# Ledger of designs, part 105: designed miniproteins, single chains, continued (5)

Each design is a single chain, and the fold is of that chain. pLDDT is the mean over its residues in the fold that is shown.

## One batch from the design tools (miniprotein)

Design m19651
Fold by ESMFold2-Fast:
Structure m19651 (fold): chain A 74 residues (1-74)
Amino acid sequence: KKEELKKKAEEYRKKAEEILANTQASVDGFAADAAAHPELAPFFERGAQRVTDIGNKEAEELLKKAEEYLKEAE
């Protein structure tokens, strides 16, 4: 059972890393759009902030779940 909990913790950690990587790719895309269309930059900046807030929240929840599984495995 402890080994299964450790594996679940690692799976949640990897999912969090994937979420953060996808969030960064989206932010980079918004930055490129803002550079191409400066008149719409505030719109793209708000989009980047929203994606960052959502991605960070999801990653944080996954990391907390990973921490809970590691705590149970101890």
Scores: mean pLDDT 83

Design m19652
Fold by ESMFold2-Fast:
Structure m19652 (fold): chain A 99 residues (1-99)
Amino acid sequence: SEIEELIDSLASTPAEDIPSKLAEIASLALSQQVSPAELAAIVDRILATLRPKLPPDLWAELEATRARLEATLPPRDAVAAFLFELILLVAENVDRIQV
């Protein structure tokens, strides 16, 4: 799918372009009325692709943020909020993201 191709391309995307690409993925995923299970799978694929690029402290922050949002919000809202937090975290830390 287009979303899967965009997610996979994150592995080779320059750090400075990752926030914009994540915003495109989020827009497509949230507009297509996919199920909560499919949204969770999209998040899992994004995180798996980004994991080698993130320092351990930023990864720990993302895992904690995901757990907090999933505990407090309905599934679709939790995904939307998490993608927003992910975009902000990457944008604020581009100099720390591995190429």
Scores: mean pLDDT 84

Design m19653
Fold by ESMFold2-Fast:
Structure m19653 (fold): chain A 72 residues (1-72)
Amino acid sequence: MEEVIKLGEKASKILSGTQVRILLMFLNGHSTGDIGRILGISPSTVRETIREIAKKLGISVGELRKLGEQLR
């Protein structure tokens, strides 16, 4: 719970609105292809954005995926 709150605060301060939307969809279990379709961007751009988000938050993409699974 504390890690989720800390990530949420950090995300709101350092991520753009588009990056926050991508993060929330990823945590809710959407694929990079689905996120790309919803936002009108390529799946490659989504994957790169997720990697940048994880880097900015100081965690791996795998840890971000696990966090999303724990929240569901």
Scores: mean pLDDT 76

Design m19654
Fold by ESMFold2-Fast:
Structure m19654 (fold): chain A 78 residues (1-78)
Amino acid sequence: NAMDARAEATLEEIRKRVEELVNKADLSPEDKKDVIELATRAARAALNHYKDTLSDETAERILEAVLRVAEVFIEEKK
């Protein structure tokens, strides 16, 4: 696995928060899954870029950025 423990913990937190967003958004089960998959892939790519040098501050910024991207995907599905 290409991510260290901090990156994995951040990815899991991002996934949980995106799941919360899509569950509140009244999307179809298929659209919910698509948004979660897209957001998770974006988060994984960003975290892998920083893997050996990932600070807590950078992890928090990635989390906030991915949540904003997830919000855009949700709006596009509505």
Scores: mean pLDDT 77

Design m19655
Fold by ESMFold2-Fast:
Formats: C-alpha cells, structure tokens, sequence
Structure m19655 (fold): chain A 76 residues (1-76)
C-alpha cells in the first residue's frame, strides 16, 4: 500500500511539473506574440497571443490541481 501511494505521488508530480513547463512555454509565446503584434500592427499575432495566454492559464490551473492531489496523498 505505501509503495502504491509512492507510485501515485510520483505520477502526479510528473504530471504537474510537465504542465507547469507547458504553461511557462505558452506564457513566453504569448508575451513574444503580443510585443511583435503591437510593434507590427499584426492582428494575427495579437490573436495568437490571446490563445497562448489562455493555454498558459489552463495548463497552470490543471498543474495546480495535480499538485494539490499530490500534497493530499503525502499527508496520508
């Protein structure tokens, strides 16, 4: 049972670390596209920035949920 709990914890940790990484990549993309869109007046880049920002927020929210589940398993 303790060994199974450790495996579940490691899987949840792997998942939220991956999602935090994806969130960071999407945030950098959003910031880059927003800056270029403002400089060039490109509506396409500004729209791309909004999509990347939304994806970053969704990935961070999901990562926070998995981290909370991992922390709850550690308390037991």
Amino acid sequence: MEEELKKKYKELERQYVSLYTASSINRIGAETNEKLGKETGSQSLLEGSKIDRKSSEENQKLADQYKKKAEELRKK
Scores: mean pLDDT 82

Design m19656
Fold by ESMFold2-Fast:
Structure m19656 (fold): chain A 71 residues (1-71)
Amino acid sequence: AIIQLFQAYSEAVRAGDEETAEMLTKALQALIEGDNEKSIEYQEKAAFRAETVAKNEDAAKLSHKAAESIR
């Protein structure tokens, strides 16, 4: 979960997608706080944004995979 989340964050930063990177940062913070549901919500929002707005397929796939591994 955490590794995939860091990989998604790195890919968003590399692409210059600050909004997706911010959502992934919030997802990581929620995960550290033990709020798995909130973390999943932010990861799903990041994946949707990366896929539809930024068209960053790698960030989207990694965000989806991170959310799935928390469940």
Scores: mean pLDDT 73

Design m19657
Fold by ESMFold2-Fast:
Structure m19657 (fold): chain A 61 residues (1-61)
Amino acid sequence: PEKDGEAAAKNGEESGGKEEGEKAGRLAAQTDVDGALEAANEALPKYPGAASAGGAAGRQA
């Protein structure tokens, strides 16, 4: 089902977005800097201020 893929992706992103924020907080509580950083990177494209993402992306490049 081709259309199902699109619906599932959108549904997963909305659900994951909320859980991602909570997961980042939980990882920070465990002093898991690497884990918290990865969760924060996933939330980066969620913010409209992603114009500065070029600078943050430079780290990966």
Scores: mean pLDDT 52

Design m19658
Fold by ESMFold2-Fast:
Structure m19658 (fold): chain A 80 residues (1-80)
Amino acid sequence: MEEERRKFARELLEEFTKKVLEETRKEAEEKGLPEEEQKKLLKQTLAAVGPYTIEELEEIFGEKFTSEEVEKLSLAYVKR
């Protein structure tokens, strides 16, 4: 059934995104990056691997992206 396939695909994508975010966070912490730099790295990673719009990412992080951050994320989507 199509609905079951969509649910399964969404769950796989969510699990993949969670794992990538957790791995990125651990790497940033191990490298001793400041919290602000860790947030930037997480935003970039989530935008690159997740099926999220800029607006959805802003909701997830609870803050609006700067014009520079939006431009950088857009380039990351296009260049991959």
Scores: mean pLDDT 63

Design m19659
Fold by ESMFold2-Fast:
Structure m19659 (fold): chain A 61 residues (1-61)
Amino acid sequence: MTDEELLEWIEEAEKNPLEETDTPLDPDSKEGQILILQRLKETEEGKKRIEILLKNIKKKK
């Protein structure tokens, strides 16, 4: 996944957040990737990495 793709996935997750489900999702699916990103946003390490990535992308554009 490129930095630009990751940014698009983060924006998609914010615009159309998926509800947690008891049904296991395929991690290779679009829905699975969005849920993984939402989970990463809940961890301190994940938030840190996403913040750095967004800062670098915004600075470049």
Scores: mean pLDDT 64

Design m19660
Fold by ESMFold2-Fast:
Structure m19660 (fold): chain A 60 residues (1-60)
Amino acid sequence: SFYDHLLEARNAYAAGDYAAAVRHYEAALADPGFAELPEEVQEGFRRELEDARAKAEAQA
């Protein structure tokens, strides 16, 4: 589910595994349940993904 992917993304992020966090955030945003969320909530999660991507890029 969207929430399972989101939980995995946040756990990976907290562990400093930003590459894994990006994969899980991308899976969460691709989940059909994501489109059912309010637009402002969707924007918040897109920003979380952008932050994870920036940190993954910095570690590469």
Scores: mean pLDDT 85

Design m19661
Fold by ESMFold2-Fast:
Structure m19661 (fold): chain A 57 residues (1-57)
Amino acid sequence: DEEKLNKAQLEVAVVLLEEDPNDLAALNTAARILGVSVSAVRKDPEKYIKKLRELLE
């Protein structure tokens, strides 16, 4: 189930980014899911963590 798989990837990305906002794998995953640059996520990780959590609703 692609939808369930995408949700699981999103949950993992949120947890990793909350623990370490400089984690490159988490930054790349968040950037890919949100369609933004890694530098954008790095500049304001709290904003993009909130966006990722909105997608989980």
Scores: mean pLDDT 75

Design m19662
Fold by ESMFold2-Fast:
Structure m19662 (fold): chain A 95 residues (1-95)
Amino acid sequence: SPLELARKLTVFSLEFAGFLTELKILHKQGKELPEEVLDAEIERLVASARELKALDPELAEKFIALAIERLEELKEEYPEVAEALDRLIAALKAV
């Protein structure tokens, strides 16, 4: 269903944007992202990505690729969180 696809894409996009916002807030506060929070965020994003892939594999691949590109750019801007971002990139590539 186009409506279901649009809803799942919206969920993935909002979860991804929320993760990036959380990282930026923690960075501004001089804090590291706790491993348990990172693991939970990775699990949520992978689940959303898999739901997208089940509905539309080609569209999912495009949005996952865009998310990975944004994460690679963020590693250059915030090298101190590169390891956390690499874990998410690896998890998204496995979808």
Scores: mean pLDDT 83

Design m19663
Fold by ESMFold2-Fast:
Structure m19663 (fold): chain A 72 residues (1-72)
Amino acid sequence: PEAAPSLANEAFELAAAGDERTKEYSVEIVRAAGGSEEEIEEVRNAPSPREALRKALRVSGRASDRRFEESL
């Protein structure tokens, strides 16, 4: 989880450049956040690097929320 912000920053810079490596980093963000295989597949199949990153960041937020709820 601590790695996710670093991966997100790198992916965002690559997305701004139009670099396809943004999808690779987006998948890593989802994995670091504990996302499901379905969520990883959605990110991999996103129509653009920007959409892949957007989906990955949303999944990262949800993973944090689920972990927090379990700790209560």
Scores: mean pLDDT 66

Design m19664
Fold by ESMFold2-Fast:
Structure m19664 (fold): chain A 93 residues (1-93)
Amino acid sequence: PAQPVEVRVAIGEYDENGNIKLVGEVSGADLEGIEKAIELAEEAERNKLAVGHRVVTGPEDSEEELELIRRLEELTRRAQEAFKKALAERLAA
């Protein structure tokens, strides 16, 4: 069965007790939703926040949607790397 594209991105930060608190989440099944997910992933990279993503693609996905999804996956990977480095530095201090 044909499934629409779906993306979901969530970001979190450490509170004063060392717990991860969810501070933002975006999900979407269209170009606008994918663009908002990209914005959230870019925010996570800039602020070195915890980030998770989920992407589902289908045979009905446009070239534009697939290009934005590739961009989202790369940004999420970079944000996760930035978060790991920041966490390691905080734990070493």
Scores: mean pLDDT 73

Design m19665
Fold by ESMFold2-Fast:
Formats: structure tokens, sequence, C-alpha cells
Structure m19665 (fold): chain A 90 residues (1-90)
């Protein structure tokens, strides 16, 4: 169900935004960049009518790419939130 997937993505984005509010300005900028990329993947997935499995794989890829640009502490917090999201989708 794509609608359920979109609601879970919105929940993930909201958790990332809440993390950004309590983060340094530098970390908040990195989190906002990740949020923008997540939104783009969801938009492209809808336009191209991708499966939930394919959309999830693309989201995981961009999360890992953005985590490489983060500090270890920030990356671990993002990893935890991403794992919670993935578990709810499965």
Amino acid sequence: DLEKFEKLVEEFINKLRNLAKTSTPEDAEKLERLIERIKEVVKESKEKKLSIEEALKRLQLIVYEEMEKMSDELAEKVRKLANEFAEKVE
C-alpha cells in the first residue's frame, strides 16, 4: 500500500526534523539535505510507479550516502531512525 508507505516516510521525515531542532546548525543542515533527498525519492517513485521494495531500496541508498558525510554520532542517530522506518515498512 503506497499510501501507508508515504505516511511512514512522513513519520521518518518528522523524526529527522525533530533531531535537527536539537542538533548543531552544521548537523541540522546535513539532516535537512537528507530530508530533501528523501522527498525527491518519494516523488520520483510516485511519478515512475515504482514498487514499495524499489522505493525502499532507493531510500536506503540515499540514507547511506548522506550518512557518509555525517559525524559518527549523527550517523548512528540517523541509522537508528532509518532502521525503525524500514522495520515498519516490512
Scores: mean pLDDT 86

Design m19666
Fold by ESMFold2-Fast:
Structure m19666 (fold): chain A 69 residues (1-69)
Amino acid sequence: MSLSKKEIAEVLLEYMRENGLDSLDREEIVEVLKKAGLSETTARTAAHDLLAAYGEVLTEEDLRAMQAE
């Protein structure tokens, strides 16, 4: 199963808010997406693609920009 970009952004943003985080690194993104029902391989691919677009970490502003697309 693949999540849409907006669904990925929503899941990651909710995790940041619940855990008081200002940013997510690759391993944090992978763990959140695995909890959302993605396989490890799919979660790692999604995390690599997101960080390639937004930099070494994802911020709340990056995730809000993803939701606007």
Scores: mean pLDDT 79

Design m19667
Fold by ESMFold2-Fast:
Parts: structure tokens; C-alpha cells; sequence
Structure m19667 (fold): chain A 98 residues (1-98)
């Protein structure tokens, strides 16, 4: 599956965070669930984002869950964790350069 392919690329470090986020966005946009539930979910997600309560990666994860793709939702959440790990790594290198 697409989810398994992305997970393998992440595990092997054969994909950059930027490429991963771009692929996740394309997959979320390419197969939107056109339903009342999808529309209501989008409105709720937009409101939570405006309130600063959720991230773009969480919005992508919730969109994949709405599409019946829980494995893809998990990968979207892992992408957020990777971004945070990269930011922490960069901060540690900057402190070492002092």
C-alpha cells in the first residue's frame, strides 16, 4: 500500500521530511471524501487551527482517518514528530557551536 511504501522510505531514510510532507498533502487532496461528514470535519479542523489547538500534520491525519486510511493518518503524525526531532537536533548543534 501507499502507507507501507512511505513507512519503508522513512525507515530507510530514503525520503526527506519536505518530500514526505509534500506526498502526504498530495494524497490527502487527491482522494477527498465528498460527504457531509467530510465538510463538517473540515470546518471543525479549520476552527481548531485558527485557535492554535492543532497542527497542519494533525489536520492531514484527521483527513486520512475520514477517508478510512488510519495507517496514512499515523504516518502524517510521525512526520510531525520527525520535524520536531530535526528542530531539536539543530538546536543542539547551535549550542555546541557556542
Amino acid sequence: SEADELEELIKNKEISLEELEERLRRLAEGEPTVSEESKELSIELLLKKLEGKITDNEILAMRFEAQGKPKMAEIARKAESLEKAIEESLKLKEEEAK
Scores: mean pLDDT 63

Design m19668
Fold by ESMFold2-Fast:
Structure m19668 (fold): chain A 92 residues (1-92)
Amino acid sequence: SVEEEVDKLIKEAEPKIKEAYAAGDWEALAETFKEVALKGIDLLAEELGMSEEEKEELYRLVDEIAAAIAARDAAAAKAELARLGELVERVL
């Protein structure tokens, strides 16, 4: 299932996220987040039949979240994550 594939992506990324966070490597943290989020969106888009416009909006939000993480802007990262969650829930 898509849920199992997404869970696998998260579990595989978890060590990289923990290592980057422990090292204070916000650029690596942002890059790892972006890789996982884009792969997750691609899996959901295929399963749920998302339009190209919906995928492009999700990709843009992922880029904005990654930029906020790299900039250490927690407020911006939280706001864009909430927006991403709302878009995913609308498709589900």
Scores: mean pLDDT 77

Design m19669
Fold by ESMFold2-Fast:
Structure m19669 (fold): chain A 61 residues (1-61)
Amino acid sequence: GADAEAGRRAERGARAATTAAAGLSALHQSKMLYETARTEEGKEGARRGAEAAERVLAQQG
């Protein structure tokens, strides 16, 4: 569904982030998606997106 696709896109965007600013934006987007998602699939995707964004930020700072 739309929530699952949004989650996949958030995770993909986070993994593609090459700057700290992009990583912070991806983290924020994933947190917002988690709060607005109505399905467990959407929340899981948002959680994975946040984790990926945190890894990018850890590698840059």
Scores: mean pLDDT 75

Design m19670
Fold by ESMFold2-Fast:
Structure m19670 (fold): chain A 78 residues (1-78)
Amino acid sequence: SLIDEIIKKLKEEIEKNKDNPAFVHYLKRSIDALEEVKKEGLEEELLERMKYIPVKSPLAFGDVALALVRERRRAELA
């Protein structure tokens, strides 16, 4: 799936950036968020939001996934 390919690219970025622990932590959180998007059935919502992003990159997918997961968790607590 597209999300699985994005997760793979983010894992490759972790390997390239092992000297930057803050960035590695951010990438791991992005991967976790993308996995949660798949688990919660939010892939279509992720893809809709990505239509409005000018440069589509694995990092952009991670950022949108983090936002979606955070919004969903806040809705569950409301």
Scores: mean pLDDT 83

Design m19671
Fold by ESMFold2-Fast:
Structure m19671 (fold): chain A 84 residues (1-84)
Amino acid sequence: AMASPETIARVKAQADELIAEVNKVGEEARKKGVENSDLAIKLVSAQLLATAAVEAAYLGDIESMEQALKDARELIEEVKKEVE
């Protein structure tokens, strides 16, 4: 069974926020001239994990959903530290 409608709505909102932050951090990296393949891979991975969290919510896989959100956030924070 899918996660509750409230959980799905929450995860979608969190995923949208994570994807927006990926785009923001990528733009800041570009402006600072610190773009590289490793940084790009981390940002793409974070975006894919945010999307996977939404899919896991629809499948009712709460453990995978929560892990994907956490992993996406950790990758974004790693990139932010490398950009700053």
Scores: mean pLDDT 86

Design m19672
Fold by ESMFold2-Fast:
Structure m19672 (fold): chain A 83 residues (1-83)
Amino acid sequence: DNLAQAKEYLLQAAEAILAGDYDQAAEYAQKAREYALKSIDKKITDEQAEILALSNAFLDLIARGDEDGARALARLVLEQARK
């Protein structure tokens, strides 16, 4: 399931950020974005849009070197992981 893979990669990106592994976090965030896009058949759902927004936010924060912002977002993502 592409959407389930996107969610898993998003969580792995957050965990990598908190571990200080920003190169790995960027790779996972990119994969989360790719799988979220692959999960879209005809229209974007709210969940798909949220995963895309969070993945893009992680990539932007990492690219800017905003470690405090990246870590804050990672904590929020992991806290919201419960379904």
Scores: mean pLDDT 86

Design m19673
Fold by ESMFold2-Fast:
Structure m19673 (fold): chain A 77 residues (1-77)
Amino acid sequence: GSLEEAIEALEKALAKGDEVTADEFRQAMRGLGPEAASKASSAILKAMEELGETDFDKVSREALEKAIQILKEELKK
């Protein structure tokens, strides 16, 4: 489903390096359906807010890991 696709995409982004640029993240999401892309983007924004990150030009490793956890918790419901 869309949650599993979002999780897989974020895990692939995390596996590529220590951080990703916003453009690299957007490119990774272009292969997803709109619902999965929306869920991934929303999880990243929530993770960045919870971590106090304000630099939206890049996504930290910690934000990626937190976003994956957010999506996995949604999947458990």
Scores: mean pLDDT 76

Design m19674
Fold by ESMFold2-Fast:
Structure m19674 (fold): chain A 69 residues (1-69)
Amino acid sequence: MEEALKEAERLVKQARELFEKGDYEGAINAANKALEVLKKLPIDDPRARQLYIEANALLNEAKVKLKEK
């Protein structure tokens, strides 16, 4: 559990850095990996929920940037 939460945190941070660099595709990939880790955990911990919210926000924001046509 804790190891998976740390991996999700790392992936969320990576997604944020990629987003800030304008690599929206990379940000989407990293955010999706974080969500996969979090979704496979049978957890309702507030910390895990916060990571899920942040990863989902980064995913949606990166997709919006890519769909700006």
Scores: mean pLDDT 78

Design m19675
Fold by ESMFold2-Fast:
Structure m19675 (fold): chain A 99 residues (1-99)
Amino acid sequence: NADAAAGAEAGKKGEELGKEGKGYEGGLAAALGGGLAANGALNGGDGAAAAEGGKAAAKGGVAAAKAAKDGKGAAAGAGGAIAGIGAATTGALAAGKKG
């Protein structure tokens, strides 16, 4: 649960950094959020919480990519969004396998 919550917070931080024009830093924060959410699913078996954290990280990555003024920031934001999507998918699969 703590890792999924940390993933959601990192996604939010990614959006804030993107709005400040720090798309690269925002994308990295979103990618960290996706990783934390996935780790929460693997260690706690809480796939639903990990899916929620991954969705938040994906939103943060998209926001960071949109706010980026250069290709490096846009690529980092896109990477964060992909990481978030992966975490959400992993969490959903982990939850489904138990049910």
Scores: mean pLDDT 71

Design m19676
Fold by ESMFold2-Fast:
Structure m19676 (fold): chain A 69 residues (1-69)
Amino acid sequence: MVLTGEQLDRIVTRAVLEVGSEKTKPLAEAVAKKFKEEGSITSEELLELARKVGKEVEEIVRREIEELS
């Protein structure tokens, strides 16, 4: 599923609220870079980026993606 900019912002914001900005910053930077380079990001790509950041962020992103289904 291709994510809208609004959906991406909502998911990243939720991660910041639950685990803090410091832990979420690498995800936000990776998402911004990929969106600028490719013009889009899928739910699968977002989950892969979250996995690289850490388990806490991955769990939140996975949950938020499931709520979009």
Scores: mean pLDDT 82

Design m19677
Fold by ESMFold2-Fast:
Structure m19677 (fold): chain A 65 residues (1-65)
Amino acid sequence: VELGEKLRELGEKTGDKDVAKSGEAAAKAARNGDSAALRSASHEVIKISKDEEAVEAAREVYEAA
């Protein structure tokens, strides 16, 4: 739950709407216990983001899921 919410906050903070959207999806998946959706959303952030902090947070969520 906390890791997915952190991704959403990073997306909003950086102004990257795609990261924010993926972070929101990750936060929702984490709340629902959907590991597959959480991994998918985290992987999207890793692929599309150029922000090092967002990629690092997404890798952490992906590995924890």
Scores: mean pLDDT 70

Design m19678
Fold by ESMFold2-Fast:
Structure m19678 (fold): chain A 93 residues (1-93)
Amino acid sequence: MREEAEEVLAYAEEKLAQNATPELRELYMEYLRRMLDQLLAAYEAGKITREQFLERLEFLRQQVDQVAQYLAGLSPEEQEELIAELRAYLAKL
């Protein structure tokens, strides 16, 4: 479970390194770590099954692909705007 979560983080790191600015990559990686920590906590507390955990990991992996593709189409100016929005979102978590 933790090992599968770490593999998703490694996958995201690789994908974002190609398509995101360093600052946006760091913020999105922080978001993913928080989401994965919540998912692991839910699994360890018995609130979700192993199957549900793996399904949600696959969803997050797909989200990484979608985000990477989206960022590849953005100007540096548009990516700077996303940094502000992501910081605001993380502050609410």
Scores: mean pLDDT 81

Design m19679
Fold by ESMFold2-Fast:
Structure m19679 (fold): chain A 92 residues (1-92)
Amino acid sequence: MMEQLRADYEALRARAQEAAAALRARGDDRMLAQVQRLVAEADRLAAENTVENLLRANMLLAASEVALAVLRTIERQEAERLERELEELLAL
């Protein structure tokens, strides 16, 4: 059980760091700061190396991953909408 929780934590943390790298490349400093704070809190919990704290760390990282996925979907739709509006304005 502990080995699986640690493996899940490492996998979730790797995905959070990948998301942070993407946010940094986009210049999304506000969201990058939020992801970095969440990773730091998860690292603090995981450092105590108990089943309870690893579960909390995993839940925190998983929740942040879902929130970021939703935000990316909204941002993509918003970007597509703005792109269409600009094309319409340029056609006038």
Scores: mean pLDDT 77

Design m19680
Fold by ESMFold2-Fast:
Order: structure tokens, then C-alpha cells, then sequence
Structure m19680 (fold): chain A 97 residues (1-97)
């Protein structure tokens, strides 16, 4: 289960992610793009209290980050796959499947 005071929000687009982040500038955000219930449970265990947990497709998160950071969507996708792999204890190739 999630830590206390964690708000879970499922967002379908980069635009809605951007809107939520702008509306909550002082609240830490964590992005969750898990591919399985087991992977989701492991990622959720690491989410600190008082966080907004944003669930979205990896492409939506990568597009949102690309707009802010100025690097390509592909670069952010690879970074996100690497982060998910590290946190989940699996290979990057497994995360991509």
C-alpha cells in the first residue's frame, strides 16, 4: 500500500501532467509507469508521504519531461526505462517488454 498522505492520480496525457504539476508547485511528484502489479507494488513502497503519485504511460511522462528539459522524447524514455529497471531490480530490456 501507499504511504500516508500520498495522493494517486492517473493522467492520460503530457498536457494533464503539466497542468497538475503547475497547480501543485510545492508538492513533490513521483511518476509511476509500472508494467505489472508486482512492479507497481515495489515502486509504491518507495513513495514518500506528502507526494502526488502520477500514474501515466511512459510516453506521456517522457513527452512532459522533454517539454521542460529540452532533450528528445527518446532520451527521456530511455532514462525512465533505466530508472524503472534500477528501482524494480530487473533489466532495461525486461522493462521495455
Amino acid sequence: PLAPDVRRVRLPSAEEIDRLVRANPDVPMVFLAARSDEQRARLEAGVPPGTILIESGIGNVARYLSRRGGRSVADYKEGLYSQIARVSGVSVEEVRR
Scores: mean pLDDT 73

Design m19681
Fold by ESMFold2-Fast:
Structure m19681 (fold): chain A 82 residues (1-82)
Amino acid sequence: SMEEINKKVEEFKKAFDKSTIKTIQQLLKDKGYLPDDYKIDGELDETLINGILEFQKENGLEVDGVADPEATKALLKTPKKK
């Protein structure tokens, strides 16, 4: 739901600075979890949260929409461009 996505966005804003968010956006885009035209702007949006959820689900991680240390480490292992 939108309320659930907004809660996850607030968790991100509390935990990560803009440069860290840009890194997460780039890694997810490289792995094909964000659209080809997705702008890496360091802003938290629903598309980014959905990309994280999909990545977590496909990689057997906790599906909470937050790029925790485990999810971030997994993103770093094998960067892949679309």
Scores: mean pLDDT 67

Design m19682
Fold by ESMFold2-Fast:
Structure m19682 (fold): chain A 85 residues (1-85)
Amino acid sequence: DEIREAAIAALTAQGAGDLAEAYADEVVAALEAARAGDLAAAQAHARRAVRLLAEALERLTGVAVPEALLAEAEALVEAQLAEWI
């Protein structure tokens, strides 16, 4: 639960506490799926985590994260998970 608590604390400290739990749940689910060898589930949860983080950044800064950067971040986490599983 250390990863879940760390994620919640980080987003809560930045004023996005209402997104923190959803983000933490997706990060934990991605890691659990990766440990189980379920690449498709791990990638799906990782993508949702990236999108929630982008939403938190937009709320805190007032600036939307460009779709191209979101797509790049999603592709990077998907590729990294595929290398580890």
Scores: mean pLDDT 76

Design m19683
Fold by ESMFold2-Fast:
Structure m19683 (fold): chain A 95 residues (1-95)
Amino acid sequence: MEELKEKARETLEEARERLLEAARLVHQDIAKGAELMRETVREVEEVAREIGEELARKITDLVEQGAVGILALSADVERAEALAERMMERAKELL
């Protein structure tokens, strides 16, 4: 269990970097940024499911909220990056 939580934390840290990249990318290419976000959410869900269904759902919901917020803020990269950072910190707190 502890090893699975550590793997999930590492995956969330990688997801944070990918969401920050997606926030910058969405400003220039919305479709490409959206694809990177979708892949990031999927990877987080897969890893979190190894820990447990309820925790996976909570973490995935937070990361999805970040992704949707980034798309809504596509014209404001700084705010999109701040939202991604905040959602990822909250997801890490659930572990």
Scores: mean pLDDT 75

Design m19684
Fold by ESMFold2-Fast:
Structure m19684 (fold): chain A 55 residues (1-55)
Amino acid sequence: AEEERRRLVVARAVSEIEMGADPETVLKRAADELGVSEETVRRDVEAFIAERQAA
């Protein structure tokens, strides 16, 4: 499903940023892969990180 693909792309982006990759480059690539805006991906990444830190 679209939701699972989006979740995997966002999770990969978070992992790459945590490993020291440039956030702008990672977000741009993820946005291109999902066909959405960089702002949309940035919001998803922020939500993913917040949920993981709260757990």
Scores: mean pLDDT 79

Design m19685
Fold by ESMFold2-Fast:
Structure m19685 (fold): chain A 120 residues (1-120)
Amino acid sequence: SVEEKIDKLLEEVQKAIEELRKSGASPDAVRKVLEKIRELLKTLLENATDEETIRSGLRQAVAALRYVAELLEKTDPELAKEIQKAIDEFEKILNDPSVSPREAAERGLELVEKLLEKVK
């Protein structure tokens, strides 16, 4: 089911965050977390039909990004700031009643793609 696929991706995001913490926030580990968040957002956009499922997934993506930003604060403060900017934009989108959950997922995906370009 779509819910099982989302739950699996959330577990993979959590494991990638654990590897990020263990690695001392290496660029490869940061990239892996962002790639898993991207896969989650693509899955929400392509397969989720219910607004509640999409909103829940988007909230989980934001929570994961917050954790990544916190871990990067000492090792890559410039990337941490870029991730925080993306989080702030995500939260504005999620709180805008004129933006549909699907549009929020699309814009969120664009934000994550831009973050991936900044990881070397």
Scores: mean pLDDT 84

